# Ledger of designs, part 84: designed miniproteins, single chains, continued (3)

Each design is a single chain, and the fold is of that chain. pLDDT is the mean over its residues in the fold that is shown.

## One batch from the design tools (miniprotein)

Design m11101
Fold by ESMFold2-Fast:
Structure m11101 (fold): chain A 80 residues (1-80)
Amino acid sequence: SFEVDALEALGRMHLGIARISGDASTVPTVEKVAEQLAELGAPEKAVELLREAARLAEELGDLETAERARRKAEELEAKA
């Protein structure tokens, strides 16, 4: 679970950077982190991270990135 905890922290760090900078460019990195979390058997954490990323991207006006992150979260929930 060390890898899961480290990836969750990394994802949250990138979300924090996006909030402080007002730039959604780190959201794709959060999507990759969420994919790795799901592969390590933590799909619930991946879904949470993707939903937060989608909300942040929407708040920052990046609607395409927000829609993509939401779809990934829905896909992971359907597989869990």
Scores: mean pLDDT 83

Design m11102
Fold by ESMFold2-Fast:
Parts: C-alpha cells; sequence; structure tokens
Structure m11102 (fold): chain A 55 residues (1-55)
C-alpha cells in the first residue's frame, strides 16, 4: 500500500542518517540537526513522488 511505501522511505532515510553519523562521529549536535533536516527533505521528495504516482 501507499502508506507502507511511505514508511519504508522514512525507515530507509533514518538508516542512512544513522550511517552518516557513524561515518562522521565528530559532528556537533547542531550539525547533526542540519543533516537530519537534509535527510528529511530527501524523504519528503520521495514521498511526494509516491503521492504523484498514486494519483
Amino acid sequence: SLEKKKEEVRKKGEAKFEEYLKANPDLSEEQKALVRDMTLGVEDMAISVLDKEAA
């Protein structure tokens, strides 16, 4: 279903974010927040594509 595909996008984005944090252990909390916002933006774009395809 569309909802399951959206959940997969969010889970995949979270996994990539965690991997980035492991690769960059010296990031400040402010830098981590910025990277999180960037990964959420990519997830939102992917979800937008899914919504367009479902329409």
Scores: mean pLDDT 83

Design m11103
Fold by ESMFold2-Fast:
Structure m11103 (fold): chain A 94 residues (1-94)
Amino acid sequence: NAQEHLDKGVEALKEKNYEEAIKHFKKAIELDPNNATAHYLLGLAYYELGKYEEAVKWFKKAIDLNPANVGARKALADAYEKLGKTEEARLVRL
């Protein structure tokens, strides 16, 4: 189920197995498309792999699903900075 894949993804993140984490978080989202946490964690896994454009996409979806996720907003700003998008990063922090 979605929760089992979310848990396996979190374990993979702890082990720094980011590609495995991505596979599990994608499966969790397939099973539960509105899970804001899964979208946020998928963004984190892409960020750790240096795939900042992908990280931005998933952080934006996480914020759209749960605007109260302060971690996702901060992570989005960090990802924008990695892409050299300093204006976008400043706007997200406001």
Scores: mean pLDDT 89

Design m11104
Fold by ESMFold2-Fast:
Structure m11104 (fold): chain A 61 residues (1-61)
Amino acid sequence: MEEYKKIAEETAARLVALGMREDDARAMAEFIVKKGVREGKSVEELRKAAEAMVAAVEANR
């Protein structure tokens, strides 16, 4: 539980650093974590999914 919250917070912070609005960054990070938890993903799989999303946002700059 705490690990998932930390992943969401770290992911949101990375998105804000890339120029995303704080509200949008938090919503997107929380969406990914909630979806991953529903799909039974491990903490490591969620970290990989979050990093893939951050990389995709950065690549679209």
Scores: mean pLDDT 79

Design m11105
Fold by ESMFold2-Fast:
Structure m11105 (fold): chain A 74 residues (1-74)
Amino acid sequence: MKEELEKLIEEAKKAYENGDYSKFNELVQKAIDLAEKYLSPEEREEFEKRLADLVYEYSKNGPKKIAEKIKKKK
């Protein structure tokens, strides 16, 4: 179970780096659903906090990273 969660997080990070934000959101939601069903309450709270921190960081830096990639492609 933990390996599947780590794989989903890694895939979500790759989707974000590739600019596929729909896939990023889908993978994050799948990870939350999986954690809710299979993790203990303590492990779930820690995992949800880590996901929230990652989403927050990506939301703050997302627009700037997109603009930077567009400038480099032109």
Scores: mean pLDDT 69

Design m11107
Fold by ESMFold2-Fast:
Structure m11107 (fold): chain A 60 residues (1-60)
Amino acid sequence: APEATARVVVAELLRSGKVSEEEAEEIYKLLVENGSDEKLRELLKKAGLSDEEIDSILGA
C-alpha cells in the first residue's frame, strides 16, 4: 500500500486501541514493503478487523 494509506490505517488502529505501538510498526512495514499478506492478515485479524476491512486494505 502507499505510505500515506499505511500511515492512516495504522493511526486509526492506534487511536481505537486495537493494536500496540509494536504491532502498529510491524503492520506499517508490511503495508509499505508489500510484505507477507498472510502475516499482515494474521496481525489485522488479531487487532479485530473483519475480513472485508482487511481485503479493502490489501486490495486498495
Scores: mean pLDDT 75

Design m11108
Fold by ESMFold2-Fast:
Structure m11108 (fold): chain A 92 residues (1-92)
Amino acid sequence: SEAEAFMEAAGEGIAEAVRRSVEEGKEMADLAAEGLREYSLRNPAEAEAAFEGGRRVAERLRADPEGAEVGEHLEERLERARAEVEAALRAA
C-alpha cells in the first residue's frame, strides 16, 4: 500500500539519519509520524494499517542498539499521532 511504501522509505531515511546523529534521526522520525498522521486523516479506512507499518519501523529501529533511542522516540510520536487521529475521527 501507499502507507506501507511511505513508512518503508521513511524507515530507511531515519536509519541513515541515525548514522549521522541521534538528533537528526529524531527529526526524521517526527516528520514520518506527522506524515502518517496527515495520511491517516485523509484515508481513515487505512489508518490502522498505516500505524501498523509505523510500529514495524519503530520495532526494527529499537532492535538495533544504535537506533534504539530513535525507535523509542518514533514509537512515542506514533502513539501520540494515532490518539490525535482517533480523536479527530470521533469528532467528525
Scores: mean pLDDT 83

Design m11109
Fold by ESMFold2-Fast:
Order: structure tokens, then sequence, then C-alpha cells
Structure m11109 (fold): chain A 60 residues (1-60)
């Protein structure tokens, strides 16, 4: 399995939905952005999948 690390910065504190689109399907993970405006999401993707897109949206 491969892991894609998505680093978030400069965002309001809160929960964010991270959507990673790959050649083999779509994976979704949640990230928590702290009071300093920083967060990290680790998204597991299928081995050998090519990342074709990353979308970050507020979850609340």
Amino acid sequence: MDVVTVELSGLPAGRYRVTVTTSKGTEVAMALVDAAGRGVASVEIPAGAEVTGVEVSPAK
C-alpha cells in the first residue's frame, strides 16, 4: 500500500475532507487543522495507483 501525505496550512481551525482521486479509485480521509492553521492527512491508496487529483473541502 502507498500513503499520500497531504499537508494543510493557512486554513481556519476545523475538520477538512481530503479526497484523493487515483487511476484505481477515489480515497477519502479526514484532516484536523489546529489553532495555528496547520494539519496533515495521511491517505492510503492502492499500490501502484497514480494520483490524478487532490481536493480539500471544509467538513463543517
Scores: mean pLDDT 79

Design m11110
Fold by ESMFold2-Fast:
Structure m11110 (fold): chain A 89 residues (1-89)
Amino acid sequence: VEEEVRKALEYTEKAIEALKAGNVEEAIKYLEKAREYVRKALELEPSPKLEEALSLISAALTLAEQGNVEGAIENAEEARRLLREYLEE
């Protein structure tokens, strides 16, 4: 579960960097990978914090697909915060 959450965090951070650089298509691919790893982590261990992170990553993905880069960054940054908090527990 820790390894899956670390991978989700890594891809979420890469997505934020890509969004800030204007590389929206690259960011979408990273958000899809982050979502995949959060789902894998939830299959191993149910967690309300990871469920919230999954919701935020899914929202960021939808916003990025709609061209709402600011909204995508906000949701991805909040997901990053929750993933970091999970790893500190």
Scores: mean pLDDT 86

Design m11111
Fold by ESMFold2-Fast:
Structure m11111 (fold): chain A 63 residues (1-63)
Amino acid sequence: MTILEKIAKEVGISLETVKKIYNEIKKRGLDLSDEEIDEIAKKHGVSRETVRKAIEKYKELTK
């Protein structure tokens, strides 16, 4: 199972949504402001909380 598949399962969102969030993290880095998180959430049709959970799970799984 890939890291992105684990995030999708743990956060309860689709793998496609996780891939989109991961691409934003790759472009912007992991230390995102509240404004950047809101932009990502609006761009991909998810809640700000969903983006935060995906980022935190990515940090946990890549340590």
Scores: mean pLDDT 79

Design m11112
Fold by ESMFold2-Fast:
Structure m11112 (fold): chain A 51 residues (1-51)
Amino acid sequence: MMREILEALKLMVQSVTKLAISRAKTPAEKAAIQAEGQKLLDEINKKLEEE
């Protein structure tokens, strides 16, 4: 059950990150958005492993 929720959140984070990158105007903004998205994915993966 928790695994399914975490997998759904992972997909949502990936989708939101892609959308945010499409709205970004500079390479620096795109890099920052990508880095934050990756940090969230890493946190979700860590919780998924603990489950």
Scores: mean pLDDT 80

Design m11113
Fold by ESMFold2-Fast:
Structure m11113 (fold): chain A 63 residues (1-63)
Amino acid sequence: MAIYEAGRELGLDDETIEKLVENLDWSKAKITKESIFAAGDKVGLDDSTKRALYEKVLELEKK
């Protein structure tokens, strides 16, 4: 999944990535910026990391 690859590329540990995935709103067909920011807030990520995650996910999903 793009979120897993984005998290590893940014140097997040597997536990943090798993908590991010658990807190994402999967009710929508696609991951949104708002969903990533909400999940990142719950796992204690800063705004810069949350923004970088969303940008990485968009880049990976374009392929």
Scores: mean pLDDT 74

Design m11114
Fold by ESMFold2-Fast:
Structure m11114 (fold): chain A 88 residues (1-88)
Amino acid sequence: SAFEEAVRAIREAAEHLRRAHEALAAGDYEAAREHAEKAVEAAERARELARRADVPEAQREALVATAELIAREAEEVKARAEAGLRAA
């Protein structure tokens, strides 16, 4: 179902975001950028799947909000990684 696919995409986005943070902490700016980009992609996919999910409106809105939060944080990690690459 679109709901189950949205939940899986959110989990995928969160995992890439975690790896992006770990790479950033290690000074691996290339890996941090790549994982952050994958997190944004998975979060955007999750948002679209959540919008189509046949669930109560409040639950759909919560899934969309979670996906948007992950995408926002991933974009911030990406920006920090790109700044690190420029400083090197």
Scores: mean pLDDT 90

Design m11115
Fold by ESMFold2-Fast:
Structure m11115 (fold): chain A 75 residues (1-75)
Amino acid sequence: MEEKEFKSVKEAEDFIEELRKAGAEVEEEVFEHEDGTTERLVRALYGDVRYDIHFVIKEENGKTFVSASVRATDN
């Protein structure tokens, strides 16, 4: 298992798009937390690998911060 951060949200979304284009099964869930943080979890199953893409959207001092990471696991 390896976890890495994407350089941008667009890079993460492009990765999801490529997986979907390759025939991966993609599912999405969104969780809103009381502290103003929103998490978007995208799970993609392709061959023997499960990809978990995690977006964290956080509002702090009137600014919105977004980060995205991916974990690959044997399915």
Scores: mean pLDDT 76

Design m11116
Fold by ESMFold2-Fast:
Structure m11116 (fold): chain A 74 residues (1-74)
Amino acid sequence: MEEAEKLVKEAAEHDKKGVEAAKKGDIETALKHYEEAIEKLEEAARKASDDPDMVASLKLAKARVEQKKKELEK
């Protein structure tokens, strides 16, 4: 589970940087960070497949980042 936890932390950092970039109007940087966060959450879910509670949590986190990304893709 160490790898999954590391990926979750990396995803959270990218999500935070994406939000900060979006607030500054740097849409390109925000989209890049949201994409990285989504990829990290997907990998974390694969690594944590034996933990249904963690997989459910990661699915919700991924959905929230995907929603933010879609809002910027106009």
Scores: mean pLDDT 82

Design m11117
Fold by ESMFold2-Fast:
Formats: sequence, C-alpha cells, structure tokens
Structure m11117 (fold): chain A 77 residues (1-77)
Amino acid sequence: MIEELAKKAKEYYEKSLEALKKGDAEEAIKYLEKAFEYAYEALKLLKKEQGKELTKEEEEMWKEHKKKLVEEVKKAT
C-alpha cells in the first residue's frame, strides 16, 4: 500500500530529526536510510500502478540524493 509506505517513510524521517536533536548522528543516519527505503518502495509501487518502471537514471538520482542527505546529516551533528 503506497499510503502505508509513505507513512512509514515520514515516521522514520521524523525519528531521524529527533536523533539529530539529541546529537546522535549514527542513529539519525540509520533512520534516514530507513525513511529512504520506504520512500523508494512507495515510488516503485506508484510507478508500477502507472504501468511504468524506474529508469536507471531515476535509480541513480535516488542513490545520489540519499548519499547527499546522509552527508548533510553528518555535517549537521
């Protein structure tokens, strides 16, 4: 269910922000990675409902965004 996956992504993102507030970079990155995982699964499912597949370019953009956000979290803590 796309809505449930999106909800899980938001929950883990919020947990990542709480970990950042506590100064726990490792916990924040762990939750951020889970948020990306759920968001990616929601995106894949949405694309399938539209009769489409994620392109290699879209997959690479997703990996790059995840990497950049993890690096920003490390700098912020």
Scores: mean pLDDT 77

Design m11118
Fold by ESMFold2-Fast:
Structure m11118 (fold): chain A 68 residues (1-68)
Amino acid sequence: SLDEVLDKLGELLSENLNLEQAQKVTEAAIEALNKSKKLEDLKKAVLEALRESGVPEEVIKKVEELLG
């Protein structure tokens, strides 16, 4: 479910990102969900925010696998 994906995403972000990075990614996810309930749109927004925040590619790949 989307709720389980969001819970897992929150866990991954809290373990691998600093507070500023986690806030920016969470903001992007909320904006994407407000515009569309499509997982594809959420995935694009989250991955873009991670890259813009300078998150290592190893962590980005884990998020990409989580979001399918």
Scores: mean pLDDT 80

Design m11119
Fold by ESMFold2-Fast:
Structure m11119 (fold): chain A 59 residues (1-59)
Amino acid sequence: GPAAAGAEAAGRLAAQGRGEEGARLAVDTANSSPDPEAVTNGLAGLGEARRMTGVVATL
């Protein structure tokens, strides 16, 4: 659903060095939906954005 799409988009943004935009998209996706799936996917997107950005910065 839209929440899953938001989480994937957040991961892609992080991979491109746009982790802050990805994290924001994930949070907005979670906050705009009343269902638990949206919240879970938003949090997963934040984790992926932070992880990818951290790995890229280390390399």
Scores: mean pLDDT 63

Design m11120
Fold by ESMFold2-Fast:
Structure m11120 (fold): chain A 90 residues (1-90)
Amino acid sequence: TAAEAVEEAREALEKAREAAERGDAEEAARAALEAALAAMRAAEESGDLEALKRAIAAALRAIGAELDGDAEEAVRAAELALEAAEEALE
């Protein structure tokens, strides 16, 4: 459900933050992508095109963070993904 996808995005954000605190940019970016994929599922289930666009943007930022080795950017991508998932649930 969309609510389950929001919880998945929240858990993925926590993983991204933990990885970033360890300086693990690859794991932080992986977690951020998990959050974005959960947000995309929430948006698709709710039919919210604007939430879907935001989730896709978060996924692209997560990919960019992985390529750049930027753990802080990965956390920001995961935060945007959670916001998109929460918008889809409303």
Scores: mean pLDDT 86

Design m11121
Fold by ESMFold2-Fast:
Structure m11121 (fold): chain A 72 residues (1-72)
Amino acid sequence: MLPAIEIAESAIKKAEEVAKKSKDEKLIEELKKAIEEAREAMKEAESGDQEAQRKLLEKTKEIVELVEKAEA
């Protein structure tokens, strides 16, 4: 599996766990949207296209930042 996809899958799993534990409805909605966007980018990145992989890394970074804000 491509490293970008593995990193994204780990970030998505962490975001889903954080969303389940969160009581902040707005943050849960933001996490759900970011997860959906990242899952679509993962499907594109599976082709091995570098531009798709770059987009996936950008979406993964967005998820990581949201998770860090939720855990702060």
Scores: mean pLDDT 78

Design m11122
Fold by ESMFold2-Fast:
Structure m11122 (fold): chain A 60 residues (1-60)
Amino acid sequence: SIKEKLEELRKKILEAIRKKDIEEVHKYVLELNELKKEMSEEEQKEFEEELTKDIDEIEK
């Protein structure tokens, strides 16, 4: 399902951020943008808010 793909991609993005691997972050963000085309506006917003929160936790 799209939700399972998003969860897998989210984990990969967070791991790339922890590793400070800018190339991997860029690659996974492009994949995320492709998946967003299949999501509703509300689903996109919820996912972005959750991802932003997770990134903020890494920065601490």
Scores: mean pLDDT 77

Design m11123
Fold by ESMFold2-Fast:
Structure m11123 (fold): chain A 55 residues (1-55)
Amino acid sequence: SMEERIAEIEELRDRARAFVDRWAEKNGLSPEEKAARLAAVDATHDALIAGERAR
């Protein structure tokens, strides 16, 4: 179902955000750089969800 596919995308988003958090900590990213990467992750997954809703 669409709901199941959206749930899978949200799970991928959570994993991607967790990856950014760990990568930022390990590499000493500024708060601004980390925020930009998290925003990019959110934008990508929002677009995927919008695509699922449009099907």
Scores: mean pLDDT 87

Design m11124
Fold by ESMFold2-Fast:
Structure m11124 (fold): chain A 92 residues (1-92)
Amino acid sequence: GEAAEEGAREGKAAAEKGGMEAEARVEGNTVTLTLTGTNTPQQAGALAGAVAGEFAGARAEVKVEGDRVTITLTGESPEEAGRGARLAGRGA
């Protein structure tokens, strides 16, 4: 199984428990987490989670468009990408 897919599912589930709509996509060592229906504190939390993902070894790119936050996490391995996605989703 791909560790990135597991981390993406965990990040998505954490964001959904926070009251957001979440979608996760996995492509090799890259996880894209899209959060919709976000308020300002949730957007700040997603940014903090993305920064935590970078400290965990993933490269994070965050895009905020209205109530939609897109976080792209790229690791050297699927495991790093998955950990980044989990941290980003939990932060939001």
Scores: mean pLDDT 77

Design m11126
Fold by ESMFold2-Fast:
Structure m11126 (fold): chain A 100 residues (1-100)
Amino acid sequence: SKDLEEGKKYLAKGHKYFEQGKYEEALAYYKEAIELFEKLGEENKEVARGYEELGLLYEKMGKYEEAIEYYKKAVEILEKSDEPADKKRAEFLKYEIEKL
């Protein structure tokens, strides 16, 4: 729980910096969040969320190759989910990749 809470705090901080256009700071916090979620193994959806945020961030930075790579990582996780909402989210991200 404590590592999950810490990961969520890093994700929130990353999002705050992203909204401020502080992309390097946002990258650092998103990567810290992903590392914590990966160690837990139980919150694969949080890892997918982190990859989605990284994809969007790289897209905003004009780094489309990196954006595509992180969107694909999110899609891979979401497609392995049995939840219909996760499969629809993966489909949405595939459409976003095709636009880049």
Scores: mean pLDDT 82

Design m11127
Fold by ESMFold2-Fast:
Order: C-alpha cells, then sequence, then structure tokens
Structure m11127 (fold): chain A 84 residues (1-84)
C-alpha cells in the first residue's frame, strides 16, 4: 500500500539521519532541514492526490511523493558514504 511504502521510506530516512548525527552532528542538522522541506512538499503532493478525481492522475501525484522521498533517501546515503 502507498501508506506502507511512505512509512518505510520515512523510517529509512530517519535511520540515515540518526547515523549522520553519530558521525557529524552539523551535517545531520542540515540533512534534517532538507528532510523537513521534503516532508512539506510530500504532504502537498498527497493532499493534491486526495482531491484528484482521476485515478491515473492521482497515481502520478502519489508516485511523485514516493520519488521525492526516494531521492532524499539517496542523497542521505551519498552523504553518509562520504563521511565514512
Amino acid sequence: SLEKELEELEKEIEKLIEELEKLDPEVAKEARKLYELVKKDVKELLEEAEKEPDPNRREVLEGQALSLLAITRGIMKIILKKLK
């Protein structure tokens, strides 16, 4: 389900930020700021999806929300790899 996919991505991002905090608290603080901005955009996309009567267009908006979280996870992984 969409809710489970969103929850899994959010859980993975939170875990990556926790790992960043152990290595570099300053970098983790900037990562947290990025994630807060991403969460706002994801919320806006999901609110648009709920209002969308066309199931195909709704799926596109939901896919954009998932993609934004997946990209954020990818950025966090790259940062973490560079600090190791």
Scores: mean pLDDT 89

Design m11128
Fold by ESMFold2-Fast:
Structure m11128 (fold): chain A 79 residues (1-79)
Amino acid sequence: MTKSEKAVQIVHETAERVASLTELTPEQQEYLRKAAIAANEGDFEKAVEYLRKAAELSKDPESREVLLRGAEEVEELGK
């Protein structure tokens, strides 16, 4: 598995976990979509940025934590 494939997997798993905790807004869904595209393109910095943007929109602390953890995992992968 490439780093890009792992990053996409992290974004998808993060989105699935957040969706299990709360109803995602259309804006959060768009940021998660952009994060997956960036991860697939190997742009881990942009993927992290979009995951953090989705976290900023989260009113639920658990959802915010999951999104920030996903961002951390993608950031670690890009190092």
Scores: mean pLDDT 84

Design m11129
Fold by ESMFold2-Fast:
Structure m11129 (fold): chain A 92 residues (1-92)
Amino acid sequence: MSEEERRALELEARLALLTAELNILEKMAAKAETDEELRELLARLEALAAEIERVRRELEANPAVPASEIEAAREVLERARRLIAEIRERLA
């Protein structure tokens, strides 16, 4: 296994963990009833979206990463950004 292949597996594992965290935050947002809960979730989602974007950039830079994994990272980032927009709308 090359160093690039090893790094690709590490990035894929990181994306899986970030995706799991997003799934939890989506469920928390669905159950949120107060503006305070929404503001706390928004801060966590903004931090998560920044991490997902960093992983996406690293995946795109690695030639050992399959296109399907790059697409998965883009989809997860879009999900996080949509949830951020929805929470901002609810707080407006």
Scores: mean pLDDT 88

Design m11130
Fold by ESMFold2-Fast:
Structure m11130 (fold): chain A 73 residues (1-73)
Amino acid sequence: MELLERALEYTRKAAEAAEAGDLEKAIEYAGKSQAAAAEALAAGLPQEEVEAALEEEARRADEAFKKLLEKLE
């Protein structure tokens, strides 16, 4: 499913941007990932399949965002 592949790609880019300290790009890519995941769900993919596919990259992105937000405080 190309929408799910796109969501995964944007999740990776969000993590990379957050790791680089670019909060604006990290938020932009996270938004694009969420939009692509929502389109995949609307196209009939099971929520569990979408969540499982994004799980590892979402964990990486979450950790990178937490570290970036701590630095910006």
Scores: mean pLDDT 79

Design m11131
Fold by ESMFold2-Fast:
Structure m11131 (fold): chain A 107 residues (1-107)
Amino acid sequence: SLEERLLELIKKSKSVAEFYFGVAELYKELGDEESARRYFGKALVAQLSEGMVKDFGLQEALDKAKKLVEEARKSTDVDEAMQLLDEALQLLIDAMDRAIIEHLKAL
């Protein structure tokens, strides 16, 4: 089932970006181009956010996101795991946004 394939992706993914890239590829294989494009976009945002958060040295945000990914990997409920991954993504986006604003204030 789609749920079983998503749960497998969640369990083997080590980052938010890796998970969403996997989901995008899964939907592409299923012929759902709209969902594939949407999740590919989420993956790119996650990759950018994680990279920028690392570059700004926001280790606490990275550690919190990693903990949410680890919690998602242990979940047996796809909806719960997806919510945890979306929470991790939002945390990375919020941390990146705060870092950009702080950097702009220093200019």
Scores: mean pLDDT 85

Design m11132
Fold by ESMFold2-Fast:
Structure m11132 (fold): chain A 66 residues (1-66)
Amino acid sequence: SIDEEIEKIIEEIRKLAEQLPAEERAEALTMAGVIAWEAKQAKTEEEKRKVLEVAKEVLERLKRKL
């Protein structure tokens, strides 16, 4: 499901954050928290897809820092 995909990406962001310097790690964990909060607020399939797209973009940007 889309909820499971969002949760998986949030977990991947948190795991990648462990490999970042302290300040960048804090930013990555904050982004993961915001995404998790937005996912809880999303009521429709369309809103959830928007959260998933943001999560994917955040994950991609973090991968480029490594």
Scores: mean pLDDT 85

Design m11133
Fold by ESMFold2-Fast:
Structure m11133 (fold): chain A 60 residues (1-60)
Amino acid sequence: MADELIEEAKKALENGDYETALKLARQAMQVLHDQGDAADVEKMNEAARIYKEAADKLAA
């Protein structure tokens, strides 16, 4: 589930859909947070990176 959100967020970022990328990355981070001890730290870092890049693009 979180992996699908991360991949969709990456595609949105590549297509210039920064608002969509930010929304999907935020959803992925929420899903990973809810998994608790099963959360993949690497996936959380990837989602956070996409969120930051999308936010930076929207602020620029």
Scores: mean pLDDT 78

Design m11134
Fold by ESMFold2-Fast:
Structure m11134 (fold): chain A 85 residues (1-85)
Amino acid sequence: DRRAALADQLADAYGRQLGRLAEATAARDEARRAALVDELVAAGLARRVTEDGVEVLESTLTRPFRDLPVATLEELLRRIAAVEA
């Protein structure tokens, strides 16, 4: 259904952003990694937390994507699409 399709699209798009973070990390491109983190935080998809003096990225979502309302899924997809542009 539409909710399941949107949840799948959001999971795929979020996975692409995490892949870009992993790629930047593997390349030791700190500026690129920081920029990608800033974009995810600005989109409301993640937050910065400090663990043992190291900044880590934590998801802001409290529920699985599949349990989110259609309107919320569409909003999150719009935000992540802006990050991907």
Scores: mean pLDDT 71

Design m11135
Fold by ESMFold2-Fast:
Structure m11135 (fold): chain A 58 residues (1-58)
Amino acid sequence: MSEELEKIKKEIRELVSQRVAASLLAIAYADIDPEKAKEYEKRREELDKKIKELEEKL
């Protein structure tokens, strides 16, 4: 249980880092490539859902 909890926490930290990167890229591309910005926004949304699913297990 303890080891399983630490594994979940590590996975959440990794996903949060990826989510932040996707959000920044969406902002960066918003004015220069709106379609690419939408792709990063979609990735952020997918990461948000996965993070929430893992948080529910804590």
Scores: mean pLDDT 82

Design m11136
Fold by ESMFold2-Fast:
Order: structure tokens, then C-alpha cells, then sequence
Structure m11136 (fold): chain A 57 residues (1-57)
């Protein structure tokens, strides 16, 4: 398999973890600042995934 495919799978794992962290923070009553930071991290990971998907074509 290509290295790019492995990177995509790794990013999917990181995205799932980031989603879990975001939901946990909301359940624990984290500050708006912390929630925004977690959302930004998720957006960055999603952007990287889209870029890698484009390269796989």
C-alpha cells in the first residue's frame, strides 16, 4: 500500500480521538476557550485528511 493511504488512516484515528476529547470536555463543563481550541484542532485534522484524499486520486 502507499504511504499516503497509511497517513490517511492515521489521520482518521486522530480525528476520532479529537471528537472524543471534544465531547468529553463538553460533558465535564470545560470552558468555551478549551472547547474552541479542540474544535480548531479537529478542523485542522479534517483539512489534512481532505488534502491527502486529493493526493490519493
Amino acid sequence: GSMKRKELLKLIGEILRAIGDLFQAELEGASEEEIEKLREKLEELMKKMRELDKELK
Scores: mean pLDDT 79

Design m11137
Fold by ESMFold2-Fast:
Structure m11137 (fold): chain A 80 residues (1-80)
Amino acid sequence: SLALEALEALKAGDEEAALELAAEAIRRAAEVEGIALSDEEIEEGARRVVAELAAAIAAGLEEAARATLERDAAELARLE
């Protein structure tokens, strides 16, 4: 639900919370895949995810964005 929480924070206009939630989601995904990421790489990844979600919201693609994040979150939970 971190990915869904990031989407909801961004919809509420809380970009800082969205970046923190996206960074945590990336960190957990990296741990599952066994990938070592620096704090800088996580921060850059979070910025890219938030920018993509913001563009999707602006284009009226919130339902598609939500479905994608929900699917990815469920997949990550199974890999723990």
Scores: mean pLDDT 73

